Designed miniproteins, single chains, continued (3). Designs and how they scored, part 93

Each design is a single chain, and the fold is of that chain. pLDDT is the mean over its residues in the fold that is shown.

## One batch from the design tools (miniprotein)

Design m11215
Fold by ESMFold2-Fast:
Structure m11215 (fold): chain A 94 residues (1-94)
Amino acid sequence: EAAEVAALDPELLEEVIEKLKEAGKYAAAGDAEKAKEALEEAIKTAEELPETPLRETVRELAEGAIRLVEEGKLVTAAAVAYLTAAALEFARRL
């Protein structure tokens, strides 16, 4: 856990966290288009991180959240986005 987080770029990790929080906020507000955009930006930023299981997990969860948005499950998409952001924030604290 700590070793994976220590390998990450702190600026890129913070950007991923902020984009996931933004996506959760938009999904909770019912803005599917902006939620999807923020999730796509989070995936793009996460791809710049080193190839670790953490990066792959973030990508899978964000892609799952996009699918939930496309299915109209905005509350569930918001929960996935916020929980992923919270998990990254916790991991970052070491």
Scores: mean pLDDT 79

Design m11216
Fold by ESMFold2-Fast:
Structure m11216 (fold): chain A 80 residues (1-80)
Amino acid sequence: AAAEAAALEAQADALRAQAIEAGAEAALLYMKASALEISGEASPEELEELRRKGDELAARAAELEAQAAALRAQAAALAA
C-alpha cells in the first residue's frame, strides 16, 4: 500500500512536470503571436494558427494537471 501510494505520487509529479512544460510552450506561442501582431509582421491567419497551437498546449497542460491531481487523490486514499 505505501509503495503503491509512493509510485502514484511519483507518477503525479512526472505528469505535473509535463503540464508545466506544455504550459510554458503555450505561453511562448501566445507571446510570439502578440509580438508579431504588434509588429504587423504576420497575417491574421498566422496569428490565429499560433494562438490555436497555444490553446492546444494549454488544454494538454490542463489535462495533465487533472490527471496528476487524480493520482494524488488515489495515493492519499491508499495511504489512509
Scores: mean pLDDT 87

Design m11217
Fold by ESMFold2-Fast:
Structure m11217 (fold): chain A 76 residues (1-76)
Amino acid sequence: NPFEKAEKIVEEADKIYEEAVKAGVSGLKLVFIGSSLGMVRISLGVGKATNDGEFALEMAEKNLEKLKQLYEEGVK
């Protein structure tokens, strides 16, 4: 079920944000990570609103990828 997979991606994105906070990421870097988390959540919301689970999953995966890149940059 692509909606269930997208929901798991939102859970993973939430955990990465919490790890960024615990790692001491702050200021603008944390704002960008939080914004990317918001985009992962919006991807699921739009997919649910349009009843398009494949769109929800694809967009959540793309936004999670961006979030992971921002996290790696933020902890340096």
Scores: mean pLDDT 83

Design m11218
Fold by ESMFold2-Fast:
Formats: sequence, structure tokens, C-alpha cells
Structure m11218 (fold): chain A 96 residues (1-96)
Amino acid sequence: SMTPESELALKFLADVQAQKDSLQALLDNAPVKSPELEALAAQIIAALDELVTLALGPYTTYGDVPNEVLLRRLAETRATLDRNLAAFQAVLAALA
């Protein structure tokens, strides 16, 4: 069994990877090449990479992240990512 902090860290990393995989699948299945979608994807990937850096950065060891710090950073960055993902999906829908 994992500690609550280790479980949150692993779920966070899995969520980040799933979002990257989902984004790549949407790009690969887009009906046309769109520079706007490519630019939004680059911004989303940069934000996801920042999330990983924050989660695994100098205030944590792998699988041992302070719950309060992790939850705060997750909430702030997830809100930003959700807005950017919504923008990406809106542009993708307009290309149909």
C-alpha cells in the first residue's frame, strides 16, 4: 500500500502523462494541420512539464511530497491547464 502523499504524487504523474497522450492523439486525429492548435499544444505541454518540475522539484523526494504543497500547486496549475485545454478543444471543434 502507498502512503497518501505517494499515492497523490503517482496519480499526479499519471494524470500529466494521460493529458500529454490525449493532446497528442487529438493533434494526430485533427482533420487539418492548424498552426493555432500546434501553438496551443506547445503551451499546454510546457505547462505540464512545469507541473512535473514543481511536483518533483527541490521541495520533494520522489513519492514523498507534502500533501498541502502538492494540492495547492495541483489546484493552481490544473485551473490554468483546464482553460488552455478548453481553448484547444474549441479550436479543434471549429476545424470540423
Scores: mean pLDDT 72

Design m11219
Fold by ESMFold2-Fast:
Structure m11219 (fold): chain A 62 residues (1-62)
Amino acid sequence: TQLARQQAANQLGKYVQDSSLSDEQKQKVLTKYGPKIMAAKDEKEAQEILAQAKKEIDKLSK
């Protein structure tokens, strides 16, 4: 599952980079969700955390 965690973390990084968030907000999201994704027990949990992060990024981008 380390590959799945790394893929989810990479997707988070790209989503944050493509967002209109400030550098400070980008750091907050990465610091909050990055470790959670890397600590996920399986691919499903990693993807669930990624989905939560994307939702928060979308909300902050308004």
Scores: mean pLDDT 82

Design m11220
Fold by ESMFold2-Fast:
Structure m11220 (fold): chain A 105 residues (1-105)
Amino acid sequence: DLLEKGIKAAAEGKYDEAIKLFEQHIAETTDPQERIRALIALTAVYILKGDVEKALESIDEIRELAKEHPLTPQQKVDLLSLAIIAENLGFTEVAEKLRELVKEN
């Protein structure tokens, strides 16, 4: 499972490896919910890596998918958890965009 491999790589601090695994999972899945899960994981890695621009890009992709494929309660919890992490790291714009995304859903 590419998503599990990506999460393990991220937990080991191998952020570039995690990004590649999540991007591969997105490319190989036809399930919009699996795409949203991978984009949430990508957003987490970009926040931890300090890549604000890529984090905001991933949030915008989740927002577009969420228009036709509503976020699950678990996905909303995950996004709000990322907002707390982003805020604590000083990435205020990322935290605000994550909270806005959850409010829209």
Scores: mean pLDDT 88

Design m11221
Fold by ESMFold2-Fast:
Structure m11221 (fold): chain A 83 residues (1-83)
Amino acid sequence: SLVEEEIEKIRRAVQELIGVVRERYQAGDIQGAIAALRAFLEELKRKLEEAKKAGNEELVEFLERVINEVEGAIAELERRLAA
């Protein structure tokens, strides 16, 4: 289905993001890692608004979970940057 295709596309984007965040973190660029997460979060929030308007509950629930995970990762990296 189109929903399954969109979810799979988002899952692939998350895997690419994990690679970018890992590379930047290992290089000591914690601010750059946070910036990558924040850019992805803004894209996810736009997709969530579109999914809500379309009434796609499955996609909404999936996006809300991914958004929560990304926000958690940002908060953790911000704590490490402040330490």
Scores: mean pLDDT 89

Design m11222
Fold by ESMFold2-Fast:
Structure m11222 (fold): chain A 71 residues (1-71)
Amino acid sequence: SKKEQLEAFNEQYALGLTEEEIELLSKYPDKVLDYMEEIVEYRYAGKPVPQELLDSLPAEVRELLKRKLQL
């Protein structure tokens, strides 16, 4: 399920997402999760995250991800 996919993503990158935040994110289209994974991969690789990629996310998802990644 999308929730299980998000839980695996959270564990893999040690994002610190709560159960409530995972449930919120699970309501977004798969494309949003794909963009989130791409952003986290930039951070995991120690590379600057492109602003255009951040701008591709819904505002609430972007702000949540920025908090978790300390952007």
Scores: mean pLDDT 85

Design m11223
Fold by ESMFold2-Fast:
Structure m11223 (fold): chain A 69 residues (1-69)
Amino acid sequence: PGEEDGRRGAANGAAAGKKDGSAEGAGVSMAVGWHESGQDKREMARYGAEEAGMSEEEVEKAAETAALS
């Protein structure tokens, strides 16, 4: 249900958070707020971090943090 919209929202949130200081945090917050499964949260956070231009290591860190949230 709106997987593409969810990933786009996470990417926009991550980009905004990067300007504020943390794209990772923005992506995690987006995933948590949407009440997705741990796997879906991880994928959305990863997508958001990738779209924000974070390194592969930072993308995985954001994804893991979202899954645990």
Scores: mean pLDDT 59

Design m11224
Fold by ESMFold2-Fast:
Parts: structure tokens; sequence; C-alpha cells
Structure m11224 (fold): chain A 66 residues (1-66)
């Protein structure tokens, strides 16, 4: 369901923010929040391709912030 997809995107974003905060990387926190918000907006609009693209960018930020 759309509600489950939105909840999952939020959970992934929150976990990524927590990791970046633990690393003390405030720039990564801002980028993760921005991509997470864009992924949620795309998912709400039914644009699964854009939601996936923003989640991939979020994951890249997390990987580079380690």
Amino acid sequence: STAASLAWIQKVTDAAIAQAQAAGNQDAVKQIQEYGDKALQAAKAGDTDKATEYLEKLSEVVAQAQ
C-alpha cells in the first residue's frame, strides 16, 4: 500500500540520519533529509522511478559518510 511505502521511506531516512549524526557529519544529515523528503514527495505523487532515484542518492550519501 502507499501508506506502507511512505512509512518504509521514512524509516530508511530516519535510520540514515541517525548514522550520519553518530558520525558527526552535519552535511550528510542535511543531504539525507533532502533526498528522503524528495523520495517521500515522489512516492506520494505515485512516481516510483523518482522515489527510487532519490533513495539511491540517499544511500550514496550514507556510503560516502562512513
Scores: mean pLDDT 84

Design m11225
Fold by ESMFold2-Fast:
Parts: sequence; structure tokens; C-alpha cells
Structure m11225 (fold): chain A 81 residues (1-81)
Amino acid sequence: KEKLLEEARELLARAREAYEAGDLGRALVLSARAAALKGKAEGKSKEAAEKLREDARLLRELYPELEEVAREIEEIARETE
């Protein structure tokens, strides 16, 4: 549990760095990976995967330019289940 939360915090720090560097796509993907690890640490992997899948669907519908990012988030959701 503690190791997963530590890894999630490290991923969020890297997501912040990507965001500040202007790499929004990478920031979103790293944030999704952190959310997946947090879900695993809390025993809510299925709920985390469902939320990530919904987030990816909304990204694809509202921001077609982020389709590749949405696909990667969907893959993270499948790995999280």
C-alpha cells in the first residue's frame, strides 16, 4: 500500500513537470497512471478503471486532438482492472 502511494506521488510530480514543460498529453497520461496506482492502493481498482475509461471517452468526444492520449488512458484503465 505505502509503496503504491509513493509511486503515485512520484508520477504526479512527473505529471506536473510535463505540464510546466507544455506537454499536456504526457501530463494527462502520467496523472492517469497515478490515479490507477491510488485505486490499487485503496482497494478500488475497478472504480479507478471505470473513472479513467469515462475520462478517456470524454476526452475523445470533446477534444479530438487528444485521441492518442485518450487511447493510452483507456489502456491504463484495462491494466488497472
Scores: mean pLDDT 83

Design m11226
Fold by ESMFold2-Fast:
Structure m11226 (fold): chain A 87 residues (1-87)
Amino acid sequence: MEELERLKEEARRLVEEGLELAKKIAAGEFSKIEEARRTAEELDRVARRLTELEGKLSETALEAEIASGLLRIAIGVAEIIKRNEEK
């Protein structure tokens, strides 16, 4: 129970951080891409661990997966823009 509560708190924090990183990348802060990749990996990890512990997809795990997906979309778009801006 305590481990599950801690994972939910970690997931909520990572979701908040991930959404802020996605906004910054969308605004053109390409220096944040590496940090966003790591945050997306952490979101995937906590979502998987939460699902394993609860034996089902929880709301918190779903939110973490959604945030990870949004981060990966923001990174993908930023990489396209960066490639086009090279020249």
Scores: mean pLDDT 81

Design m11227
Fold by ESMFold2-Fast:
Structure m11227 (fold): chain A 78 residues (1-78)
Amino acid sequence: NEKLRKFRILLGERLAEHLTPEELKQVFEVVTIEDLDVESIEEAYRRILEKVQSVNPELAEKVRDILEEVAKELGIEL
């Protein structure tokens, strides 16, 4: 799925742009490739936010903003 591939690339770029190295490490400690290897962007959005929210609610708000920015750039409503 071309949209899912673009989502993964753009998400990685935006996370690196908006998060500190420490915040980025914390996200990837809980979010795995399995959360990105899903059937839809909406499923990836749900999985990522659930995992980040469970360990750091404040970081989850930043990640939500980034995910919504990425979805908007790809023309997807979350």
Scores: mean pLDDT 81

Design m11228
Fold by ESMFold2-Fast:
Structure m11228 (fold): chain A 84 residues (1-84)
Amino acid sequence: AEEYRKKALEYAEKGLEIAEKSGNTQAVEHLRAAIEALKNGDYETAIEHLDRAGTLLAIYGDEEGVKAFSEAAKYARKALELSK
């Protein structure tokens, strides 16, 4: 569980850097919320925010950001499965 949470945080933080660099304020806000949820062990809330951030970046064609958010959501889902 902890290894998957750590991986989700690493990818979420990478996605945050990408979103901040691109100036996508809405994606940045969702990603910050996802990072806080991951730190608190609230994987369901984290996944919702990661999916929203990924959708926003996909609309703007940020393939690297979408990839980072997809990986973060993947690991958050694995952490959620182990927490049940």
Scores: mean pLDDT 79

Design m11229
Fold by ESMFold2-Fast:
Structure m11229 (fold): chain A 66 residues (1-66)
Amino acid sequence: SGREKLEQAKAEMDEAMEELRRLSEEGASIEEIARAIGRVLRAIGDLIQIALEEGLEDYAAELLKG
């Protein structure tokens, strides 16, 4: 379902953000940090696209609040 796709996209975004946080705290290289930022931006884009395509913008907003 569209909700399941959106929940998966949210999980991927959360994983990417956690990886970026971890790399930043560990003092990772600029290259590793830049790559992690790229993953976060891609995950956000995917989540927005799915929300728009499935008509679940309100549900996406609720997922982003939690």
Scores: mean pLDDT 85

Design m11230
Fold by ESMFold2-Fast:
Structure m11230 (fold): chain A 98 residues (1-98)
Amino acid sequence: SEKEYNELAGKALKEKLLETKDKKEFEELVKKTINFILSTSDEELQINLVKALGEAALETKDEEKKKILIEGLKELIENSSSEEVKKAAKEALEKIEK
């Protein structure tokens, strides 16, 4: 059930990111998500949320939103204490930049 809830959290985040039309609300949502990822001890949840940020960046047609998501992923690479989180963020950026 915990794995199912972690997967649902990632899916819900991705859907909210793609549906959020207001730029300031979008920036705040990304910032809160990055801060949560950096503060939580649940590595599996961290990885699912990082994947959600990456998938939102791939699926968005808004170049400004894509840039905000890319900068968030870069912040995770610089500031995360988890090698797995850094790896997931790096893999997401590689897919986005292809």
Scores: mean pLDDT 86

Design m11231
Fold by ESMFold2-Fast:
Order: sequence, then structure tokens, then C-alpha cells
Structure m11231 (fold): chain A 65 residues (1-65)
Amino acid sequence: MVTVEDLTEIGRLAGEGRGEEAARLARELTLKSGGSQNQADVAARAARRGNGEGVAAVIASAGGL
């Protein structure tokens, strides 16, 4: 299950300019939550761009929130 702390860490990484690390974490958490590869790709792209709302929405749709 993805936690608020996990989402906070994604936002912190993106805010520090570590968008690729944020993208990897978003992908991992989406897949761990039962999301598809396509959902993981969307979450990773949102995280890389700093779109935390988009990341949260994808993980929620995967059942991770």
C-alpha cells in the first residue's frame, strides 16, 4: 500500500531536481499497488514533470491509496 510518506518523497525528489529518481519511485509504487505497465508509465512521466497530483491520481486508480 502506498502511503502519504511515499507520495511526499516523490514530491521531494522532483522538487530537488531529481526527476528521474522520482519517476522510478512512482513506477515502482504503481506496480507494487497492482497497477499495469501503462499506469506505471503514466505515473513515471507525471513524477518526472513534477506533477504530484497526476502521480497520486494514477496510484489511486491502481488501488494503492
Scores: mean pLDDT 78

Design m11232
Fold by ESMFold2-Fast:
Structure m11232 (fold): chain A 85 residues (1-85)
Amino acid sequence: MVIVSGGARVLSEIYKEEAERYLSMGTETDRQRAADLFKLAAEYYRRDAENNRKMSEEGAPGADTAAKEYEKQSEELERRANELA
């Protein structure tokens, strides 16, 4: 996958989608792959949260709310990955 201008959010969504796709395949190998991809997605969501916290310091409206949502996504995906591993 190519990293595009616009930030890590695109990658977080892509890895989450790939993880869900592998999970739907239903084999143990696919579940392990899904766990790895959920962890990767969580890391990118965490970066998105950090970026939005910095934008909030510059007065960007809604950045604090976005940062909280990305943090929540990161925590949920890490939890899902641990349950699958």
Scores: mean pLDDT 77

Design m11233
Fold by ESMFold2-Fast:
Structure m11233 (fold): chain A 61 residues (1-61)
Amino acid sequence: MEEQIKKAATVVARSVAEGRLTEEQAEEKMESVISGVIGREPTEEEIKLFREAYEEALKKL
């Protein structure tokens, strides 16, 4: 599960870097993206994991 959340965060970061999403749109979609990956409402820890992976991926792009 953690790896799937991190992969989803990287995909979203790439979409932002490519100009297909704004950072604001990525932030707004964060919970729905995680919910889509895990099949339930995300926990606060899962949201934090996604955010950290997203920020790390953006820094490298």
Scores: mean pLDDT 80

Design m11234
Fold by ESMFold2-Fast:
Structure m11234 (fold): chain A 54 residues (1-54)
Amino acid sequence: LQDKIQQLDAKIDQLLKEIKKATDEKDSVKQSKLSREFVKLKAEKAALRAALAA
């Protein structure tokens, strides 16, 4: 579980970099899509944290 959380953190960090690039490029469509993915990854991380604390 801890390893999965670390992997998710790395993926979230990478996604934030992509969101910044999309913002710099003023690509609203890409920014929106990446933001949705970010929310999904954060939710998955929260679920894994809850499982780890059980």
Scores: mean pLDDT 79

Design m11235
Fold by ESMFold2-Fast:
Structure m11235 (fold): chain A 87 residues (1-87)
Amino acid sequence: MDEERILRIVKEFIENLKKAKTDFEKEMIFGAVELALAVFGLADSIRELLEKARKIYEEKGDENFLKEVQEAMKIVDDLEARRAAER
């Protein structure tokens, strides 16, 4: 049951990231996912949520969605690197 919630939140996250035009919009999308993680207790971070989704898709053999999750992980890594550089 938790797998369905993880996949739903990750799918919404990826779709919202594709529509984001500014870094501010990406930050707001990240904040919304972090809030969802806190409410549902699915993971401690967006990175952990994406890693859980990756494992689920690897098990199911969904190569298209696995690629989408990997691309989202790169966006998260890039944002975290930028945040670290600005501190």
Scores: mean pLDDT 77

Design m11236
Fold by ESMFold2-Fast:
Structure m11236 (fold): chain A 68 residues (1-68)
Amino acid sequence: TPSFDELLEQLRAAAVEYVERTVSDPEERARLLEQVDLLVEGLRALGREDPERATALARQLLALVEEA
């Protein structure tokens, strides 16, 4: 079982790979990569207050990205 930090890095890596694979427009790619960073940092902040909820959300998001 990955740690929460490892889970967030897996989510970031999977989301970046998805964006790079599916988005060819450099402006849209840059915008979406910015949103990925904000999402991961938001989950990290949530993890400080509610680690169970943050972990559950991160796992759900990772599964959705990996299935896409």
Scores: mean pLDDT 84

Design m11237
Fold by ESMFold2-Fast:
Structure m11237 (fold): chain A 98 residues (1-98)
Amino acid sequence: AELEAFFLKLAELYKKMSEIDEEAAKKAGGLAMAIVTGDLERAEEYAKNLPKELQEIAEEAVRRARELLAAGADLRARMELALELLEEVLKKLEEIKE
């Protein structure tokens, strides 16, 4: 149930982001999945390739992901961080669009 709810929310946020900036949506989605899978190297790679306006959000998400992994946090905590990241990216993209 939780995994299904996660992917449904991820798809909704990705769709909204891609309607504003498809390239940023792809990179943010990649970052979110890297956080979920605990791949910090890939997460840092995606974060560096995001637009400069999103760099602060991306750097904070990678920092929090490092802390969660160091603390042995479960998949749920990583999924929650990934969704929070995408919500912040969407909000910032909507601000830039105006």
Scores: mean pLDDT 85

Design m11238
Fold by ESMFold2-Fast:
Structure m11238 (fold): chain A 86 residues (1-86)
Amino acid sequence: SRERPVPEVKEPVKLSENDRKAVLRTVATVIRAVGMLLDGASKEEAVALLEKEKARIEEWKKQGKISEEVGDENIELLERAAEYIR
């Protein structure tokens, strides 16, 4: 069923559009890295994919395109995924 959100009077949206895109992109990258491992790729290749995305998130954070909090959380998620793969 279709429901409509209630309007917020004073509180800002905690996540920007760029923040949401960064989260979705991070999740997609983790799924792809795991998929690569299941398809027989090396752990080094999977970790390299995660490290490349981490560098992009750091760049977006430095440019102010995403919040520092969302940037840090995404970097932590990518690092944790790399640790699980290693």
Scores: mean pLDDT 77

Design m11239
Fold by ESMFold2-Fast:
Structure m11239 (fold): chain A 94 residues (1-94)
Amino acid sequence: LAEEAKRLAREAIELARRAAESEDPEEAERLFREAVRLLLRAAELAEESGDVEALLAVVGAEMVLLAATVELELRGSPAAPAAEEALKELVKGL
């Protein structure tokens, strides 16, 4: 549980960073939605494990996803509205 949560949180971070760097709005949206999906699963596993390191890894990943959303908005990316919506679903799922 804890190790899987940490792994999924790391994957979510990498996908969110790739989404923020993508010049293709469709790719950015796809990568960001996948990052949110992985992070929701990581959060569920971290909560089930009760492991503090896993919970902190999830919080760290949430901050990276927030930063990626802000970066997409500042760039005027067409993917920004979709990223913001996905981030809101993440916050509701926590």
Scores: mean pLDDT 83

Design m11240
Fold by ESMFold2-Fast:
Structure m11240 (fold): chain A 100 residues (1-100)
Amino acid sequence: DAREAALARLEELIEKEKHPKLKEFLRELKELVENASEEEIEEAEEIGKKENLSATATGLVLALLSGLKKAGLETEEKREAFLKEKDKEIQEIADERLKL
């Protein structure tokens, strides 16, 4: 099960992560995978089969698809806006590290 593989890996990453913002991001990804619909799971597994992905990689596709749908990012334009917002979050993390 792609969901179970992704959840196991995300739990391991959360446990090992010491940066507060990255730990929160990993928790958000876990929540997206946990709350994914059966339709989102089927879409991710279909992509995994077409692209010959591992169960863990298929589970990460599930997290991405669930995140994109919940953010309303079905179009390429909305995906570009999402990536710009994520770049801003990454920059804020970098700025916090530079304060040290």
Scores: mean pLDDT 68

Design m11241
Fold by ESMFold2-Fast:
Order: sequence, then C-alpha cells, then structure tokens
Structure m11241 (fold): chain A 64 residues (1-64)
Amino acid sequence: SKLDEIVEKLKKELEKKYKPFLEMSVEERMKLFGAKTEEELLEKINEFIKKLYEEMEKKIEEEL
C-alpha cells in the first residue's frame, strides 16, 4: 500500500539519523548530545525521538 511505501521511506531516514547513536558508546553519545550524565543523555535522546515521531506523523499526513 501507499502507507507501506511511506513507512519504508521514513524508516530509512530514521536509520540514517539514528543508526550512529545506536553504534556509539555511552561516552560518545554524551559528547554528541552535550550531556554530562547518562540520565541527561536519556532525556535528550527521548526529546530527539519525540521530534522524529512528530516529523514522521506530519510526512504521513502530507503524503496520504
């Protein structure tokens, strides 16, 4: 379906944006996000994920 095509495209974009974070050490992620603690890093990652879902939702609405 058209929805499946949109989801596949968004999944590829998420992999491109998010894959480096998954492959990084905790220390490297903290430096990237400017976090001083693991707790702060988790909060910043959660904010990043929320923005990605919002962007995905908007793109799905635009293409449907």
Scores: mean pLDDT 73

Design m11242
Fold by ESMFold2-Fast:
Structure m11242 (fold): chain A 64 residues (1-64)
Amino acid sequence: ITKEELENLIKALEEAKKNKDHTVFKAAVAEAVKMGVISREEGEKYVAEEDAEGAIKKVREKLK
């Protein structure tokens, strides 16, 4: 996973949070799980709880 791919995920999650777009949020979380940035269980929890901030924080931790 490249830094650019992680930055694009963060951007998508932030846009979904700003617009309250649950469809975009689910797609971005699914992409993060597919890329191995978030576990399947974590992704399911973030989507069920609509926890965009938690998902953003998790992806940002992978940039460090």
Scores: mean pLDDT 80

Design m11243
Fold by ESMFold2-Fast:
Structure m11243 (fold): chain A 79 residues (1-79)
Amino acid sequence: DVKDKMLNDVKKTSDDALGLAQSLSKQGNVNSGVDKALDLVNKANQKASDKAGPDTALQAGGVKSDTKKQMDSLKNKVS
């Protein structure tokens, strides 16, 4: 189903984005890494919302929220 595919794409993008932010943070670019990662997650969430409707948008929003919390923790850890 398109809904399941879009939600899985958002989850994968979230995981990939967190990995990117962690990688860039190790290079001393925490803020740049987090900003790029959040942009990717926002774009994936918007695509899921547009393609699969409000129920999928709600679930994708949950993934986005969890990803943001992990990004905030990464920023705080690196200071």
Scores: mean pLDDT 74

Design m11244
Fold by ESMFold2-Fast:
Structure m11244 (fold): chain A 75 residues (1-75)
Amino acid sequence: LLAELEELRKEAEELLKTGNAEAQKLAQEALKALDEFIKLVNIPNPTDEQSQQAKAKYEEAKRLLEEAKKAQAEA
């Protein structure tokens, strides 16, 4: 899980530095979603709602990163 999170963050950071304007915007939003996911999973006693929010944020981050990669490829 940690290695997977590090890879996603690294990919988003690379797009933020080298991507076109649209890819950079989407990569920044993906990084924000990843940060929110990390905060949620670090809650010692999460509620069911907090666990669902964490899953939603992780899914959002992955979707935004995929969109960023597509924007970069399509220019």
Scores: mean pLDDT 80

Design m11245
Fold by ESMFold2-Fast:
Structure m11245 (fold): chain A 61 residues (1-61)
Amino acid sequence: TAREAGIRLAARNLGVDAERLARALDAVEAGEMSYAQAAELLGVSVSQVRAATRLVRLVAS
């Protein structure tokens, strides 16, 4: 719920699909994907992926 809200907000900020962002962040957190691989998948920078993880954590707090 709070995590889903954070993912939707981050996805809007990045201009990416929320479901794709959710899957990419889940894979990164599980150690199945690097930040660089997630950035390539989403078409954004590594810094933007890191910013998205921080925003999701902030919203879920």
Scores: mean pLDDT 83

Design m11246
Fold by ESMFold2-Fast:
Structure m11246 (fold): chain A 106 residues (1-106)
Amino acid sequence: ALDELIELLRRIGADEAAEAVKEMYKNGDITDEEIERFLAALRELVEREGPENVHVFVLTDAENGEIVAIVVTDREGRIVDHILAKKYREKGEELVARLEAVQAAA
C-alpha cells in the first residue's frame, strides 16, 4: 500500500506529499490501514476528476516544522480528503475546523 501510494502521488506531481507520507509512516504517525484507505480514495478521485484536477498539499506546524496533515483538494480548491499525523489526530477536530474556516473565508 505505501509504495503504491508513493507512486500515485508522484504520478500526479505531488512529490512533496510523497516524501511527507514516507516520513509519517517511518515515524509511526500513520498506520497501514490509513494508507490503504487514503490510497483507495485518492485512486477513485483521480479516476473521476483527472490527475490534473487533484491537488495534494502538505501542512506543517509553523513553530517546529513537523508534518500536521496531508490534504487533497478538487479543481475548485475544496478539501475533499485528508490524513492527520498521530500527534495532531487527537487535536484533529480543531485543526480540520480551522482549515475549513480558512477555505470558507477565501
Scores: mean pLDDT 77

Design m11247
Fold by ESMFold2-Fast:
Structure m11247 (fold): chain A 117 residues (1-117)
Amino acid sequence: DEQKRIAEIEAKLRAGELLSPEELAFWLSQPEIDPEVLQTFLQNTAPEEFARLLSEAMGLPEETSEGRVFPLEVLLDTEALLRLSTVEVAQSLTHHARQGADPELLLEILQKFLTGK
């Protein structure tokens, strides 16, 4: 039952529990993702841990151990976004989530990055 699995993963995210790469990959593959659940996850997850989990979930190599935080204007430019490393995107998303950025924008940025890789 996919709905039960989604609910269990979202409960972990809302509780601030760490996901496995497999759980993150499954959740990110869903057509309906709650933007507020994503924002809560990003706020509760260390940028370095999110970068590692995202790289493992998507099968992407970690290009650098250091990333730069980019402003939302760069992240909303699809061409600029797709030139960023997984570490840079992870650090930027966690930073903006903690600054209270719009959850729907954070989800849009993440989905564009994942579909462009």
Scores: mean pLDDT 77

Design m11248
Fold by ESMFold2-Fast:
Structure m11248 (fold): chain A 95 residues (1-95)
Amino acid sequence: SAREEAFLERFRRFVEEFLRAMGVPAEEAARQAAALAEELRRVLEALGEEAGPVLERMEAVLERGEEALRAGDLEAVREHAQELVDLLREAVDSL
């Protein structure tokens, strides 16, 4: 859906920016972010109608992560990045 595509692009950019802030080289950060976004795309597709609630929870965490990035609060960015990874793992485990 358009909502899922918009979220996946925001998620990819957030992960890439986080990895760069952590000292990962730009090309490697871009590759890792793209790979994780593609994994999330497959999970959302597999969830089908059940994707809505998962997407809503992830969108809320991503919004906080993006705010933390704008504020330069790397500790908060790291916490929200971990929460997104945990939500992705929960979604995979529910398949």
Scores: mean pLDDT 86

Design m11249
Fold by ESMFold2-Fast:
Structure m11249 (fold): chain A 97 residues (1-97)
Amino acid sequence: MLVERAREHLEEGRRLAEEAVKSEEPGALAAEAVAHFYRGIRLAEEAGDAELLEEIAEEARRAAEAMREKGDEESADQFEGLAAIARAKAAAIRAAQ
């Protein structure tokens, strides 16, 4: 259940990030994508799923690159922060196993 819910948040976050890139006013869509990635990270951490955390980190990194290319530095910084958090949590889980 936790892993399935984390994947649902990852998929919705990815969808919202893609819509933000297409939007002339990306702020609200990017903020929702950030919230979904953050919830996915929390659920994946609770599940102890380092692989899923690494997948979320990569998708957040891609969202950050796309937003930076679009010129939305604020949203890009938020996605970069999520990628760093997810990678750190994945590394901690792997070190504990």
Scores: mean pLDDT 87

